Designed miniproteins, single chains. Designs and how they scored, part 75

Each design is a single chain, and the fold is of that chain. pLDDT is the mean over its residues in the fold that is shown.

## One batch from the design tools (miniprotein)

Design m2610
Fold by ESMFold2-Fast:
Structure m2610 (fold): chain A 76 residues (1-76)
Amino acid sequence: MKSKEVMDKLLQRGRDLTRQGGQVSDSVKQIGQQGIDYLKLSQTSDGKTGSQNLGQYLQLYDQAQQQIDQLLQQQK
């Protein structure tokens, strides 16, 4: 997560995860939406506040990603 391009791809993936996860799990959809909100704040905040908001997004994104991975394992 060292460039704005990576963060933008994470935002897009978060949106896709929120849409797809909402069809599989409401909890994933909710976590994804909260993560997107923090990522947007990180992009509009100054360096200090942006880093803090990005950290919160990464935690929520990782949680949602783990939920998706678990669901994919359970699918089979």
Scores: mean pLDDT 63

Design m2611
Fold by ESMFold2-Fast:
Structure m2611 (fold): chain A 84 residues (1-84)
Amino acid sequence: MKGVLELVVEATWVPGTPETVVKVRAKVYVDGKLALDKSVTVTLVDGVPSAEEEAALRALEEEVKAAVEKIDELEITGSIKGPL
């Protein structure tokens, strides 16, 4: 199977605070069809997510891994969207 993994990361610092809001979106296309479209939003305080947010990121990682494991020909694309 042919596939594409697209990762979109948007990071926005909250001015005057130690907080950065990070949105991670993962899309997986298999043979031109959308197979996975998931996003997780975390608020980093001094660069550290909460335990619950870390668990959500790990869950997204595992879903992406499962979606791509059966792809024989995988292309990985990415974009970082500011402001960062």
Scores: mean pLDDT 77

Design m2612
Fold by ESMFold2-Fast:
Structure m2612 (fold): chain A 94 residues (1-94)
Amino acid sequence: SMNDRITDVVRQVVDAVTDPARRQVVQDVGDSVLGTVDTMRQQGVDQTTLDDFSTQMYGMLQQILSSVRRGRWDDMDRLVDDLLRMMTQFMVDV
């Protein structure tokens, strides 16, 4: 499932981050994404909208993982901010 893919990529990012503060941010972001998906599903949001949201979140998390693996911490921090803004905007538009 997409939730399993999101869970796996979050785990990979957390495992790759050695800084405790950044590790906590990634874990909190992952929990927020999964919590948002569960909330949308419980509220009866249609499958196409859920798939679009989950796919966009997964793509952003993969970009974060890529930045972490390349030691690009400024890119990681920017992508985390971009993800949180996108998540907030998506919830307003639903």
Scores: mean pLDDT 84

Design m2613
Fold by ESMFold2-Fast:
Structure m2613 (fold): chain A 63 residues (1-63)
Amino acid sequence: KELQEQVEINTEASLEVAPEARRLIAPATRGGEIDPQAASQVVALTNKKIEELEKKREEERKK
């Protein structure tokens, strides 16, 4: 039950973050190599989006 919800949240977060992640790594992509720090920023964005979606799901339950 909770595992399925977490998988859905993680998937949604990844999909919603994809355009922003692309913007963050675009300069590195021009050089052909992804900077590890840019990759870390993408991970941080994804984690933040997961937290936002979890909070949104909690609010939806209250309705």
Scores: mean pLDDT 70

Design m2614
Fold by ESMFold2-Fast:
Structure m2614 (fold): chain A 63 residues (1-63)
Amino acid sequence: SMVDEKLELIDKRTEEMKKEYPDLSDTIDELGKRLKSLVPRMSMEGVQTALDGTRQRVRDLAA
């Protein structure tokens, strides 16, 4: 389903972020969990945009 594809994308992108920023893994997990709860209301493009924003925020927190 479209929902399953969106959830898989979130899992893939958040796992990549956790490998790069292991000290922020709990924060990344919480952000991913919140994003997953919104998936039924979001387009695929919306999910991609939100993930890009999440990665930018995580990178800024790690700096």
Scores: mean pLDDT 84

Design m2615
Fold by ESMFold2-Fast:
Structure m2615 (fold): chain A 74 residues (1-74)
Amino acid sequence: SEAEKQALIDAFLARLRALLEAAGVPQAVRDAILAQVGAWLREQAKVLSLAELRALLEQALAHFEGLLRALAAR
């Protein structure tokens, strides 16, 4: 359902916020990233099934974790 898709997006954005905070990203930059990613995910949710959206969000979290780890190693 659309409510289930929105709940998945909200949960993803909350986890991404925590990752960005842990990485020391400034609040204004965090808010801008979350707003843009949230808008993009809501557009994707219009064309993806619930299962496809879940898979996209899991892959995206893994990639963000990897990217932030790599940046912290520099």
Scores: mean pLDDT 84

Design m2616
Fold by ESMFold2-Fast:
Structure m2616 (fold): chain A 68 residues (1-68)
Amino acid sequence: MSVEEIVEEVFKEMPEDAPEYEKINEAALRAVEEGRREGLSREEIQRRAMEAANLMRKRVEEERRKKE
């Protein structure tokens, strides 16, 4: 599963009113779990977790900017 897919799944599954930090943390944790299932190295898992956290932060910011 791609990091982008993980972020979108977490964003859809978490409550809309959940704090940004909880959404970011959940995305990073799920990226770690998926990376371990795929047998990735510790370094690659860490990189993907950081990418998931950054993508989730951008996703939350984009949704806030779309509010009227």
Scores: mean pLDDT 81

Design m2617
Fold by ESMFold2-Fast:
Structure m2617 (fold): chain A 80 residues (1-80)
Amino acid sequence: SSNTQQIRDLIRDVNRIIGDMYDSINQGDIGRARDLGDRARQRAQQVINQSRQDGSPEGRAFGGIAQGYIRWVDVQYSQL
């Protein structure tokens, strides 16, 4: 469905932002890392919300992945 495609696109966006955040941390750019982490958390929350509305097993799996990204960002923030 179009909703499932939107969820997949959002997950791809989150994954890209997480990669950029990881690179920023490794470069010591804490300000950029925090900005990217906030953006990743926001987009991951959109995935969770859309996945709940979708109600499918695939939607639930994407929601779980998005929750994992939020937990990863929170762990990084605790170390910055």
Scores: mean pLDDT 86

Design m2618
Fold by ESMFold2-Fast:
Structure m2618 (fold): chain A 91 residues (1-91)
Amino acid sequence: SMAELLARARELEAERARALEEAERIREELLKISELSNNEEGADKLIAKMKEEGIEKFMKEVEDKRDELGELQARAEELEAEAARLRAEAA
């Protein structure tokens, strides 16, 4: 039924909103790291953190965050496309 298609579209839209919210949190974390690297004092603080935590561990955590951000963005695009398709079928 059209009501079932619209209900499914709303579920996908809600899932997309959650994915975008999570992506925004990761973006803010990455932006904070980027902002620290944009000045000498911030760069020194990042170097101190990498020395404490281990450079390889820190770099892996940053790479993992970038990968997760990319996956969440791709998922949000897929969910948007599927929701739009279901809404078109309901019309």
Scores: mean pLDDT 84

Design m2619
Fold by ESMFold2-Fast:
Structure m2619 (fold): chain A 66 residues (1-66)
Amino acid sequence: SMAEGLELYGKASKYLQEAEKLRDVDPERAKELYQKAIEYFEKAKDVIGEAANRLLEKARQLLEEL
């Protein structure tokens, strides 16, 4: 459902935000949080589409640059 997609998107966004905070302090923990963000954005994309795709791509790029 759309509501479930938005909940997954919210969880992914929080993981992304926490990963960004830890990026320079604890890169190993940041990597784990980016991976979780990616997983939840991929699940959200199946329901809400394009809105999740933009942040999914951002999370993937930030993980690769880590």
Scores: mean pLDDT 83

Design m2620
Fold by ESMFold2-Fast:
Structure m2620 (fold): chain A 64 residues (1-64)
Amino acid sequence: KEEYEKQIKKAEESRKRLTALMEQGLADAAKRDPVEAANVARGLAEHQALSDKRIEELKKKLEE
């Protein structure tokens, strides 16, 4: 159970770090082309959804 707590913390920290980097990439894309920026934003949303799902899975296992 302690192992899952460490994995959750690491996953949350990784998610925060990757989100910041992807938001920077989105800002750069927006300067070049609004359509490209929209595609990057969609990818960011998908990445965040997958990360959230993974964290919820780990939390569920921690409760069991």
Scores: mean pLDDT 76

Design m2621
Fold by ESMFold2-Fast:
Structure m2621 (fold): chain A 100 residues (1-100)
Amino acid sequence: SRAREILEQALRILEKGLEIVKENKDDPLAVETALTLVLMNLSLLQRIAEREGDEEAVRVLKRAIDLVNEALKYAQEGKFDEAIKKLEEAVRLVREELSR
């Protein structure tokens, strides 16, 4: 389904973002840049889901975006382990939805 394609793309974006953040914990600029790009791409996917009337995909993407926004706030405070935990929560959320 199109909803599945959107959420699978969201999962790929989140997993790549998590990889970059984990590998660059000593580089605040790299971490903030990666999280900002994740947010921008998830927001684009949310707009696609909204245009297609996929209410469930929109709901999941909004929750993932909230978690990534929390990760960005932690990263801006220098709390990179907390930022990683929030990204892992977002990955888990999307992965669990795809398993339903």
Scores: mean pLDDT 89

Design m2622
Fold by ESMFold2-Fast:
Structure m2622 (fold): chain A 71 residues (1-71)
Amino acid sequence: SPAASITDLDERAAALEAELARLARDPRVDRGVLQMARGALEQAKKETDPERRASLLDAALLYLRAAAGTA
């Protein structure tokens, strides 16, 4: 796979943060799954290694998709 640029990772993180904020406003969404997504995003924000950051963003995406399915 092509090495993700820092810009691409920042854009991915911003998109996932926007989706987390959208889902957090829906009271029907499972709060436990949403908290898992939030945890992965917080870890991604602290991660300085691009490969590990990308993996954490992938995990956040999977949790956000799962959370969306609970509404």
Scores: mean pLDDT 84

Design m2623
Fold by ESMFold2-Fast:
Structure m2623 (fold): chain A 70 residues (1-70)
Amino acid sequence: SVADMLERAAEIYEKQGKTEEAERARKLAQEVRDNPAFFTPEQHREITEAVLPIAREMAAGGKADAAAQA
């Protein structure tokens, strides 16, 4: 789900030392859970921005151990 993707983005941001982005991603995840079918244009853009670094990490050879968390 989108909320799970945002939660994962927050974990990746925290590992990168991007605490502000991590907090924003967690806030967006909660908003998505509260209203899963309701997105404003701003929320859609923020969600896209939050997952972009994950997509870049995956495209650059994203690490399986990061997904495994162990």
Scores: mean pLDDT 67

Design m2624
Fold by ESMFold2-Fast:
Structure m2624 (fold): chain A 63 residues (1-63)
Amino acid sequence: TAMERANEEKVEEAGELARQGSAPEVADIVAESTRLIMGHLLRSGRFEEADRLIATLRKIAEA
């Protein structure tokens, strides 16, 4: 569905942002952990927490 695709895109965006904002030696594990957390938040209907996580990750990656 369109919602499933949008959720998949948000999970991948969060993982990529987390990777960019992390030290190289931990980037892969932080990205993977972030994808799992984001997926759980979206499946649980916790959309406000999911949006806050992405906003925080963007600020860190852009700093």
Scores: mean pLDDT 82

Design m2625
Fold by ESMFold2-Fast:
Structure m2625 (fold): chain A 109 residues (1-109)
Amino acid sequence: MEEAAREGLEEGIKEGKKNPDLTEVELHIPADATLEESARKAGYALGLAIASKAKRLHIRVDSPEGAEGVSLALRVLAERYGDQIPADFEIVYEGPTPAEWEAARAAAA
């Protein structure tokens, strides 16, 4: 899963460098996406937004697996490319937070 996020991020950065005029990037992770697919898609969108110098990334997530994928991709971004994140970059997030469905999983166990 961390590798999927990293691969997505690297692809997104490559594509973003070719499209430096993007102002906003949107990502929607549907309920049927796997954790691996979610991590890769989130990584791609983050990489694309950062490399294109976009002002905003809007993330919509319909599932706990999607939120987990986004959380993982954000961690990989911070660890590998934190110094490349623009100071005015904004992330707008809509969906379950990692904390919310982490609690739901603990209750289900």
Scores: mean pLDDT 78

Design m2626
Fold by ESMFold2-Fast:
Structure m2626 (fold): chain A 78 residues (1-78)
Amino acid sequence: MKEEILKKAKEEAEQLKKEAEELEKKWLDLALYYNVVLKEAFPQELRDKYNTESLFNIPKKLKEEAEKLYKEVKEKVE
């Protein structure tokens, strides 16, 4: 059903947002003391996906991707 697809997409988007907020907090704590460790702590996949001068931009980009995913699914089922 269309409603189930939208519900799943919303849940996935909310999960990604929560992960981004958790990463943002962890990032700020680590970045204050361990810039090198911060880069190593994040999966290579995320670093490759978000090519940025500062890894501080990763949480923001994850939130943007979560919103984009939800919009794409909504457009396809509506």
Scores: mean pLDDT 60

Design m2627
Fold by ESMFold2-Fast:
Structure m2627 (fold): chain A 55 residues (1-55)
Amino acid sequence: MWPEEVLEKATEAARKALAEVRRELSDQPLNDDVRGRMATAAAKAAAEAIKEAEK
């Protein structure tokens, strides 16, 4: 069970990562490759936020 604070930080990190990757790829169409990159960035950001909060 994750504390609410950890889940909130993970969600915020994922949201920021999605926005940043979408901004970098703004000239690219939303195809499977772009969607995959956005999903990977969000997952990585969320995982890092959880790891950092648990240190």
Scores: mean pLDDT 75

Design m2628
Fold by ESMFold2-Fast:
Structure m2628 (fold): chain A 90 residues (1-90)
Amino acid sequence: EELKKEAEEGIKQVETQISNLKKRADELLQKDEDLGNKVRKKIGITVGELRRAQEALKEDPEKGLEEVREAMKTANDAQKFADEAEKQIK
Protein backbone atom coordinates (compact mmCIF):
# COMPACT_ATOMS: atom_id res chain seq x y z
CA GLU A 1 0.00 0.00 0.00
CA GLU A 2 2.56 2.61 1.14
CA LEU A 3 5.14 1.63 -1.50
CA LYS A 4 2.55 1.69 -4.29
CA LYS A 5 1.18 5.06 -3.11
CA GLU A 6 4.68 6.58 -2.96
CA ALA A 7 5.46 5.22 -6.45
CA GLU A 8 2.17 6.54 -7.90
CA GLU A 9 2.81 9.99 -6.37
CA GLY A 10 6.33 9.95 -7.82
CA ILE A 11 5.01 9.01 -11.28
CA LYS A 12 2.51 11.89 -11.14
CA GLN A 13 5.28 14.31 -10.11
CA VAL A 14 7.52 13.19 -13.00
CA GLU A 15 4.60 13.48 -15.47
CA THR A 16 3.99 17.07 -14.26
CA GLN A 17 7.71 17.89 -14.58
CA ILE A 18 7.79 16.46 -18.13
CA SER A 19 4.77 18.59 -19.13
CA ASN A 20 6.38 21.75 -17.69
CA LEU A 21 9.76 20.95 -19.28
CA LYS A 22 8.14 20.49 -22.72
CA LYS A 23 6.70 24.02 -22.52
CA ARG A 24 10.07 25.41 -21.42
CA ALA A 25 11.87 23.51 -24.20
CA ASP A 26 9.46 24.96 -26.81
CA GLU A 27 10.20 28.49 -25.53
CA LEU A 28 13.96 27.81 -25.50
CA LEU A 29 13.82 26.47 -29.07
CA GLN A 30 12.43 29.83 -30.25
CA LYS A 31 15.32 31.72 -28.58
CA ASP A 32 18.22 29.25 -28.82
CA GLU A 33 17.80 26.11 -30.92
CA ASP A 34 20.84 24.32 -29.44
CA LEU A 35 19.76 24.84 -25.82
CA GLY A 36 16.15 23.92 -26.63
CA ASN A 37 17.27 20.70 -28.33
CA LYS A 38 19.46 19.80 -25.32
CA VAL A 39 16.45 20.22 -22.99
CA ARG A 40 14.35 18.06 -25.37
CA LYS A 41 17.03 15.35 -25.15
CA LYS A 42 16.87 15.48 -21.33
CA ILE A 43 13.06 15.17 -21.54
CA GLY A 44 13.45 12.08 -23.75
CA ILE A 45 15.72 10.43 -21.18
CA THR A 46 13.19 11.26 -18.41
CA VAL A 47 10.31 9.77 -20.45
CA GLY A 48 12.36 6.58 -20.96
CA GLU A 49 13.09 6.31 -17.22
CA LEU A 50 9.39 6.82 -16.43
CA ARG A 51 8.36 4.01 -18.81
CA ARG A 52 10.84 1.64 -17.15
CA ALA A 53 9.51 2.61 -13.71
CA GLN A 54 5.88 1.98 -14.76
CA GLU A 55 6.76 -1.47 -16.18
CA ALA A 56 8.83 -2.41 -13.11
CA LEU A 57 6.00 -1.32 -10.79
CA LYS A 58 3.60 -3.80 -12.48
CA GLU A 59 5.89 -6.76 -11.65
CA ASP A 60 7.53 -5.71 -8.37
CA PRO A 61 6.29 -2.75 -6.28
CA GLU A 62 9.63 -2.45 -4.43
CA LYS A 63 11.72 -2.46 -7.62
CA GLY A 64 9.14 -0.19 -9.23
CA LEU A 65 9.48 2.37 -6.43
CA GLU A 66 13.29 2.30 -6.83
CA GLU A 67 12.91 2.91 -10.59
CA VAL A 68 10.42 5.75 -9.89
CA ARG A 69 12.97 7.37 -7.56
CA GLU A 70 15.57 7.18 -10.36
CA ALA A 71 13.08 8.77 -12.80
CA MET A 72 12.48 11.57 -10.26
CA LYS A 73 16.25 12.22 -10.03
CA THR A 74 16.49 12.32 -13.84
CA ALA A 75 13.54 14.75 -14.00
CA ASN A 76 15.15 17.01 -11.37
CA ASP A 77 18.43 16.99 -13.33
CA ALA A 78 16.54 17.94 -16.51
CA GLN A 79 14.82 20.79 -14.63
CA LYS A 80 18.16 22.12 -13.33
CA PHE A 81 19.55 21.98 -16.87
CA ALA A 82 16.57 23.97 -18.18
CA ASP A 83 17.05 26.54 -15.37
CA GLU A 84 20.71 27.03 -16.38
CA ALA A 85 19.81 27.18 -20.10
CA GLU A 86 17.25 29.93 -19.42
CA LYS A 87 19.88 31.94 -17.50
CA GLN A 88 22.25 31.75 -20.49
CA ILE A 89 19.72 33.47 -22.81
CA LYS A 90 19.07 36.41 -20.44
Scores: mean pLDDT 85

Design m2629
Fold by ESMFold2-Fast:
Structure m2629 (fold): chain A 109 residues (1-109)
Amino acid sequence: EEEERKARVKAIADRFRNLLGELQIEVAKKLKELNLPQQYLDDLVRIATEALIRLNMAAEKGDEQLLRDAVDWAEEKFRELAKSLPEDVQKLLEEGVARIRAEVDRLLA
């Protein structure tokens, strides 16, 4: 059960990590295409890096609650970032975050 729980949390964390990476690449590309200030790219990288740290802690401990906390934290921070960005970038962040949440919630059910 402990090994099975850790394996399950790790698999969900791996999926979250992949979706987060895809989102980071797409948003970074769009920020550069729009010639937006470097601060937004820095904020994107900072949020993604902290989300990965939280995600890795959840996976290491096999802790479902830490995994849920990592999703909630990432959603909150990306939502804050999105408020300051053009509509095209805001949609990418909103859709990417919604996809991450839906997948994690589905896999945790």
Scores: mean pLDDT 87

Design m2630
Fold by ESMFold2-Fast:
Structure m2630 (fold): chain A 68 residues (1-68)
Amino acid sequence: SPFEEVTENLVKQLVNIARENPDYSEQELLDIADSMVDQVARRLGLSPEQVEELRRRVYEALEKTRKE
């Protein structure tokens, strides 16, 4: 689905940002993630449920990357 493709691409972008910027704090990465999720939600007209799912998957991926 278009939503799944957008979610996968956003997760990959944020994981790459985290890996390329090991000096970024957890809060800085979460702020970037929130900004990007908000931008995608506005452009695609995502439902509240889709926004929460997108945020959940992004946050989970960032936490896993931070612990690696």
Scores: mean pLDDT 83

Design m2631
Fold by ESMFold2-Fast:
Structure m2631 (fold): chain A 79 residues (1-79)
Amino acid sequence: MLGILEGLKESVRRAAEEGRMSPEAAEEALRLLDRGIALARAGDREGALEHFRRALDVMVEAGVTTPEEAERTLAVAEA
């Protein structure tokens, strides 16, 4: 899980750098991912997954991923 969350942070940073995501949307997604990482490190898997889902929702709204791709990513994180 932690590696997936950190990988998503890199994807958000790259999307913002390339202009595919607004600075505001990128900041929100990164905030949610950072909180998810902190919860995962504390052993709160459910809290981490909730923040991970919310970050993916922000990325879908920004157009940097699709709902179908986000669902697949979340399923892998839950497995």
Scores: mean pLDDT 80

Design m2632
Fold by ESMFold2-Fast:
Structure m2632 (fold): chain A 73 residues (1-73)
Amino acid sequence: DVEARRILEISVILSQSSEYVSKADIISQLHYPVSKATVSRHIEILRKNGVDIESKKGEGYRLANPKAKETKL
């Protein structure tokens, strides 16, 4: 499915950065016309499928650090 492929592409974009990625930056990296609302919907689908994504107003989205358990240093 085209939608499943786009959702996977967004997850790859997020996996390439440890910093927050804005909706505009995600859209620019996707190389196709997609609305910010569509990005938000796809992020929610990823979260429902077990992908831990952090969101911050004004900053965007990032994958939760898989080494978060190391924060208990």
Scores: mean pLDDT 71

Design m2633
Fold by ESMFold2-Fast:
Structure m2633 (fold): chain A 92 residues (1-92)
Amino acid sequence: MEIEKKLKEYLEENKKKLEEVKKTSSEEEVRKYNALLTLDGIAYAYKLLGKEEYAKEFEEIREKLEKGEISLEEAEKRVRELNEKYNAELEA
């Protein structure tokens, strides 16, 4: 499907970006960068599915993490909670 192809291409580009960052960054910086890329990927996937409201919540977490307003652990927790909530809504 076109959506699967676009998502796969997006994730492959993000993987390449992460590998470049790994060459010159600390483990903590790599972990934060990977979290930002993951949030961007989740938001992009929801936009491809037409679920803009879902995408916006992940984009807000990404912005807060990038600005240092929340910790990496808090961002990971919020992503897990939102994924559990939206998966339950999609399964209902």
Scores: mean pLDDT 77

Design m2634
Fold by ESMFold2-Fast:
Structure m2634 (fold): chain A 96 residues (1-96)
Amino acid sequence: SALVEEAEKVYFRMLSSTAGVSVDLLVEWLEKLGMTDAAERLRRLFEREDIEGIREVLEEVIKELEKENPEVAELFRKIAEVVLKKLEGERKLKEA
């Protein structure tokens, strides 16, 4: 599936990226999927450093993807976990 291949490419690019670059890659991926509202919400939540809001948007996206392509949804879940771990890590460093 072309969608699975694109999701895998995004996942591998994120593994070597900063949290900010990873969010930008995720926004670009959502825009390519036609999820423009989710992409815009994610960008705004990132600017606000609202990690909980980001998690909620990512969970909504996963549920929509599961309806159409469970394999893409599983890859997106892994991408979301990587992004959230990076954001939490950067937050902890700022609070230390």
Scores: mean pLDDT 80

Design m2635
Fold by ESMFold2-Fast:
Structure m2635 (fold): chain A 102 residues (1-102)
Amino acid sequence: MRVEVVLRTPRGTVTVVADERLVTIRVEAGPGGDGVKAARAGGEALLEAGLAEQVVVSGHGRRATATVVLKPGADPLEAALIAGRAAAEALGPIESEEVRVE
């Protein structure tokens, strides 16, 4: 299963793509937003939920990506929603959430 979640806030956009193995959390923060902090928040939420084996955060300033290796048996939809909401909330209040499942 492949899941895509797009969350919009006043301080930027979070795009999460998840499958049975990987979650990619991409943050594009607006002026005054911290993309690295937001991407890290998404990855850390998955570690705290017991869904992640590994989290790697890359990027600088307003643009960052967290790549997460999921534990075997983790639900990609649950992982994408947990990660996306945590990352978006680190930027600001969530104004919209769009989910696509394939």
Scores: mean pLDDT 88

Design m2636
Fold by ESMFold2-Fast:
Structure m2636 (fold): chain A 68 residues (1-68)
Amino acid sequence: KPSFEEIKETVARTAEGMVNAGESPENVMAHVEAMIKRLELTPEQAEEVFRVVEEILKSKGVEVPPRP
């Protein structure tokens, strides 16, 4: 089973790839929400994953949309 650190790394790579491919920030956040639900992450783990994605969006100069 992948560790939570491996999951965070995978989500970060996926979010960065989506932004680089021209996906909207809203679509990126929706995809991240779907991953959180599919992986049945705890609220604490979900919060950590959203923070990682929000930092990636900010680093790329895009406005962070509200969480789904």
Scores: mean pLDDT 79

Design m2637
Fold by ESMFold2-Fast:
Structure m2637 (fold): chain A 81 residues (1-81)
Amino acid sequence: LKDSPETQQMIQEVIRLLAQGRIDDAARLIAKMLYQGKVPKENVPIVVNSIVEYFNNLVGLSDEEKERLKEEIIRHYEKLL
């Protein structure tokens, strides 16, 4: 998740979007990162759970926001296939 300056900038953008309550915009960036990272479709739900917990530790998400973020990431990822 932190292998390049570009990846770090995308993570910082996701943090900003989540802090502003822009869950769908944050989900779109996360989905793009997963797609570019070549994460297999079958592993996406497990990886998404780990990513949501990572961002929850940084910005503090409600249970509703966590579930919405998971659903939107999966939806956007499927649109990139």
Scores: mean pLDDT 80

Design m2638
Fold by ESMFold2-Fast:
Structure m2638 (fold): chain A 74 residues (1-74)
Amino acid sequence: SEATLAEIRAIAARLPEMSLEEQLAAVRRIVALIKGLDAEDAERAERILLAAIGQLPSDRAEAVLREAARVSRE
């Protein structure tokens, strides 16, 4: 839904301002929201998340991507 996509955009926009612990929690929340979306909206949300992660320092991007991959399998 557009409301869920708006929530994901809002969380993703704040990632650079977060601590590592907060970034990992935020990514777990985003992945949980994505699991409730249809295929089209899930793909859009994944692009939003990846774009936001790409703006982080490399060490943070790596940690966040590992956490996203871990919780995506659950």
Scores: mean pLDDT 88

Design m2639
Fold by ESMFold2-Fast:
Structure m2639 (fold): chain A 63 residues (1-63)
Amino acid sequence: LEELLSKIPEELREAALELMRRGEVRKSSFHAAGLTDEVYQIILDYEIEQGVKQLEEAVKKVT
């Protein structure tokens, strides 16, 4: 999370975190909030990576 935030301009971090918190990781929502395509890609990649980690951990519990 800290590494993710370091990739986002300080002034845009709050808006990006709010959209993540609401589950609104959509290009249109990010554009409406004044966020760039670069910020959207950073957040999207992070969400995908977290989803993969969550799935991997769930599979490990089902042995």
Scores: mean pLDDT 72

Design m2640
Fold by ESMFold2-Fast:
Structure m2640 (fold): chain A 73 residues (1-73)
Amino acid sequence: GAARREALRRIAEVSEEFHKKMGEVVKKYEEQIKKASDNPEEVEKLRKKMGEDTQKLNKERDEAIARIRAELA
């Protein structure tokens, strides 16, 4: 029905925004890691930060999608 179509549209919008933000985060950290490639300690620090930022985005996406899905029940 209309409610399901609206929810799927909102989920698609959340996913599109997530992919855009994720791409920006990944690009930023990949460039920084490339510049620090001669320093393993700095590379590991940057990978940890990238992991933290990507985990935050994953959580925000999952929570937004879960909320939209709950509204269908």
Scores: mean pLDDT 86

Design m2641
Fold by ESMFold2-Fast:
Structure m2641 (fold): chain A 100 residues (1-100)
Amino acid sequence: SREEVLELLRELAALSKDAARYIEAHPDMPEEKKRELTKLVMEASRLIWEAAEREGISEEEALRLYFEALAATPERELSYEEIKKRIEELKERARELLES
């Protein structure tokens, strides 16, 4: 549904912010781990944008909601493993929505 896609867009914005902040806070992090987080965010983004298109949410509306959520998301301290787990869960929710 539209409401489910909007929730996924907000969670994507929050987790994108968490991942970027984690990378900036850990400059000595192995490049492979940095690439893994970036790849996970990109894969989640692809699925959620596909779900938004399927539900008739315009690119303009989806981008506006994404950036509003990104700005509204408070700073939070998540571990690498917690960020990774939450992005994987977000990807699965997006896949389930696309298959329904």
Scores: mean pLDDT 85

Design m2642
Fold by ESMFold2-Fast:
Structure m2642 (fold): chain A 79 residues (1-79)
Amino acid sequence: ELLALLDRLAELYRRARELRETQGAAAEAEIARLEAEARELAARVEEALAANPALLAELERHTAAANERLLAEAEERRA
């Protein structure tokens, strides 16, 4: 469940960045909505980590994997 929350959080940040790059000011309301949802999910992740600190290593591995995927997507955009 925690990993699923982290995946959703990463997707929300990715989408918000994409909207900012492609639509700018026209997407401000949608970007704000995605960022608000991301903050709610981040709070849930923090609560889960407080309940099980052993998940910190899992969080670090998952974050590294998510960052790798985002970098790969950026490279794909470059062709």
Scores: mean pLDDT 73

Design m2643
Fold by ESMFold2-Fast:
Structure m2643 (fold): chain A 87 residues (1-87)
Amino acid sequence: SEIKKVAESHIEIAKEEKLPEEKIKELEEFAKKLVKEAEGASPEERLKIIGELLKKLASYLPEEEQQIMEELEEAKKKVEEKEKEEK
């Protein structure tokens, strides 16, 4: 669920930055793939998935990279906190 929220936030940022619809669709498909990969994944793999989302977004929005990085780091911290609670 946290990975899904991160993905949705990324798509919203892309829409707010007025990316072409084809790029938004590509990002949505990529995010869906990563969310599915997170199903049954270890906490370590989930953090890796967040990193892949960051990398993909940075390729589209280099000028907005700092804002994207801040949101992803916040989501990453939430995943780490949830993992600590599960242990």
Scores: mean pLDDT 68

Design m2644
Fold by ESMFold2-Fast:
Structure m2644 (fold): chain A 95 residues (1-95)
Amino acid sequence: SSSNFETDLEELKEKASTLVSKPVIQLSDVVNLQNDVGVLHLKGVVLDVLSDEQHDFLNDLDKHLSVIESLLINKSSSSEIELAKSKLRNLLDKY
C-alpha cells in the first residue's frame, strides 16, 4: 500500500540522515544504504506507488551515495567527504 511505502521512505530518509551525521563513514554503511535505496525504488515501481518527486528523490539519493562510495574507495580527503555529506544533507532537507 502507499502508506507502507511512505513509512519505508521515511525510514530510508532517517538512515541517510544517520549516515551523514557519522564523523567517520565506513564503505559498508554506504553500500548497505545503496542496497536499501535500490530495493525500495524497485518496490515503488512494481507496486506503482511512486510519485515523480519520490522517483527523483530516490535517483538523487543513489547518485549522492555513489559519490560518497567513490570518495571512500579512492581514499579521498576528509574535506571532500564532508562536502559530499553536506550535499546529501541539502537533498534530505529539500525533501
Scores: mean pLDDT 88

Design m2645
Fold by ESMFold2-Fast:
Order: structure tokens, then C-alpha cells, then sequence
Structure m2645 (fold): chain A 62 residues (1-62)
């Protein structure tokens, strides 16, 4: 079965660190930009990705 989105984002960040790449990719940045922080009327898939990714990236910066 495919990984949950929040787990997938976490794995991508871990792989980026191992490969010597920055924790943020252009694709992830664009996904965050498209996602509404309130995700009030965002599609379910976008809502949970936006929330999980924002939580991970905010914690990494904090």
C-alpha cells in the first residue's frame, strides 16, 4: 500500500538530507503554495497534505 502523505513528505526530507539536497524541493514549495493554510474548502487530499507538510516544515524551521 502507498505511504500516507505526511509520511511520504517526511521520507522525502530524509532522502534530501542524505543526498545533500535542500529539505525543500520546488515541487514541495509549489504544493505548499497551492495549499490553503486554512484548507477550509480544499479537496481532502490537498487539505491533509497541506497540513502535514506545513507542520513538518514549520517544526524544522522552529
Amino acid sequence: APLPGDELVKRVNELNEKLGLPPFSDALKEALRLADPEHRDTAPGYAWVARAVAEVFIKKEE
Scores: mean pLDDT 52

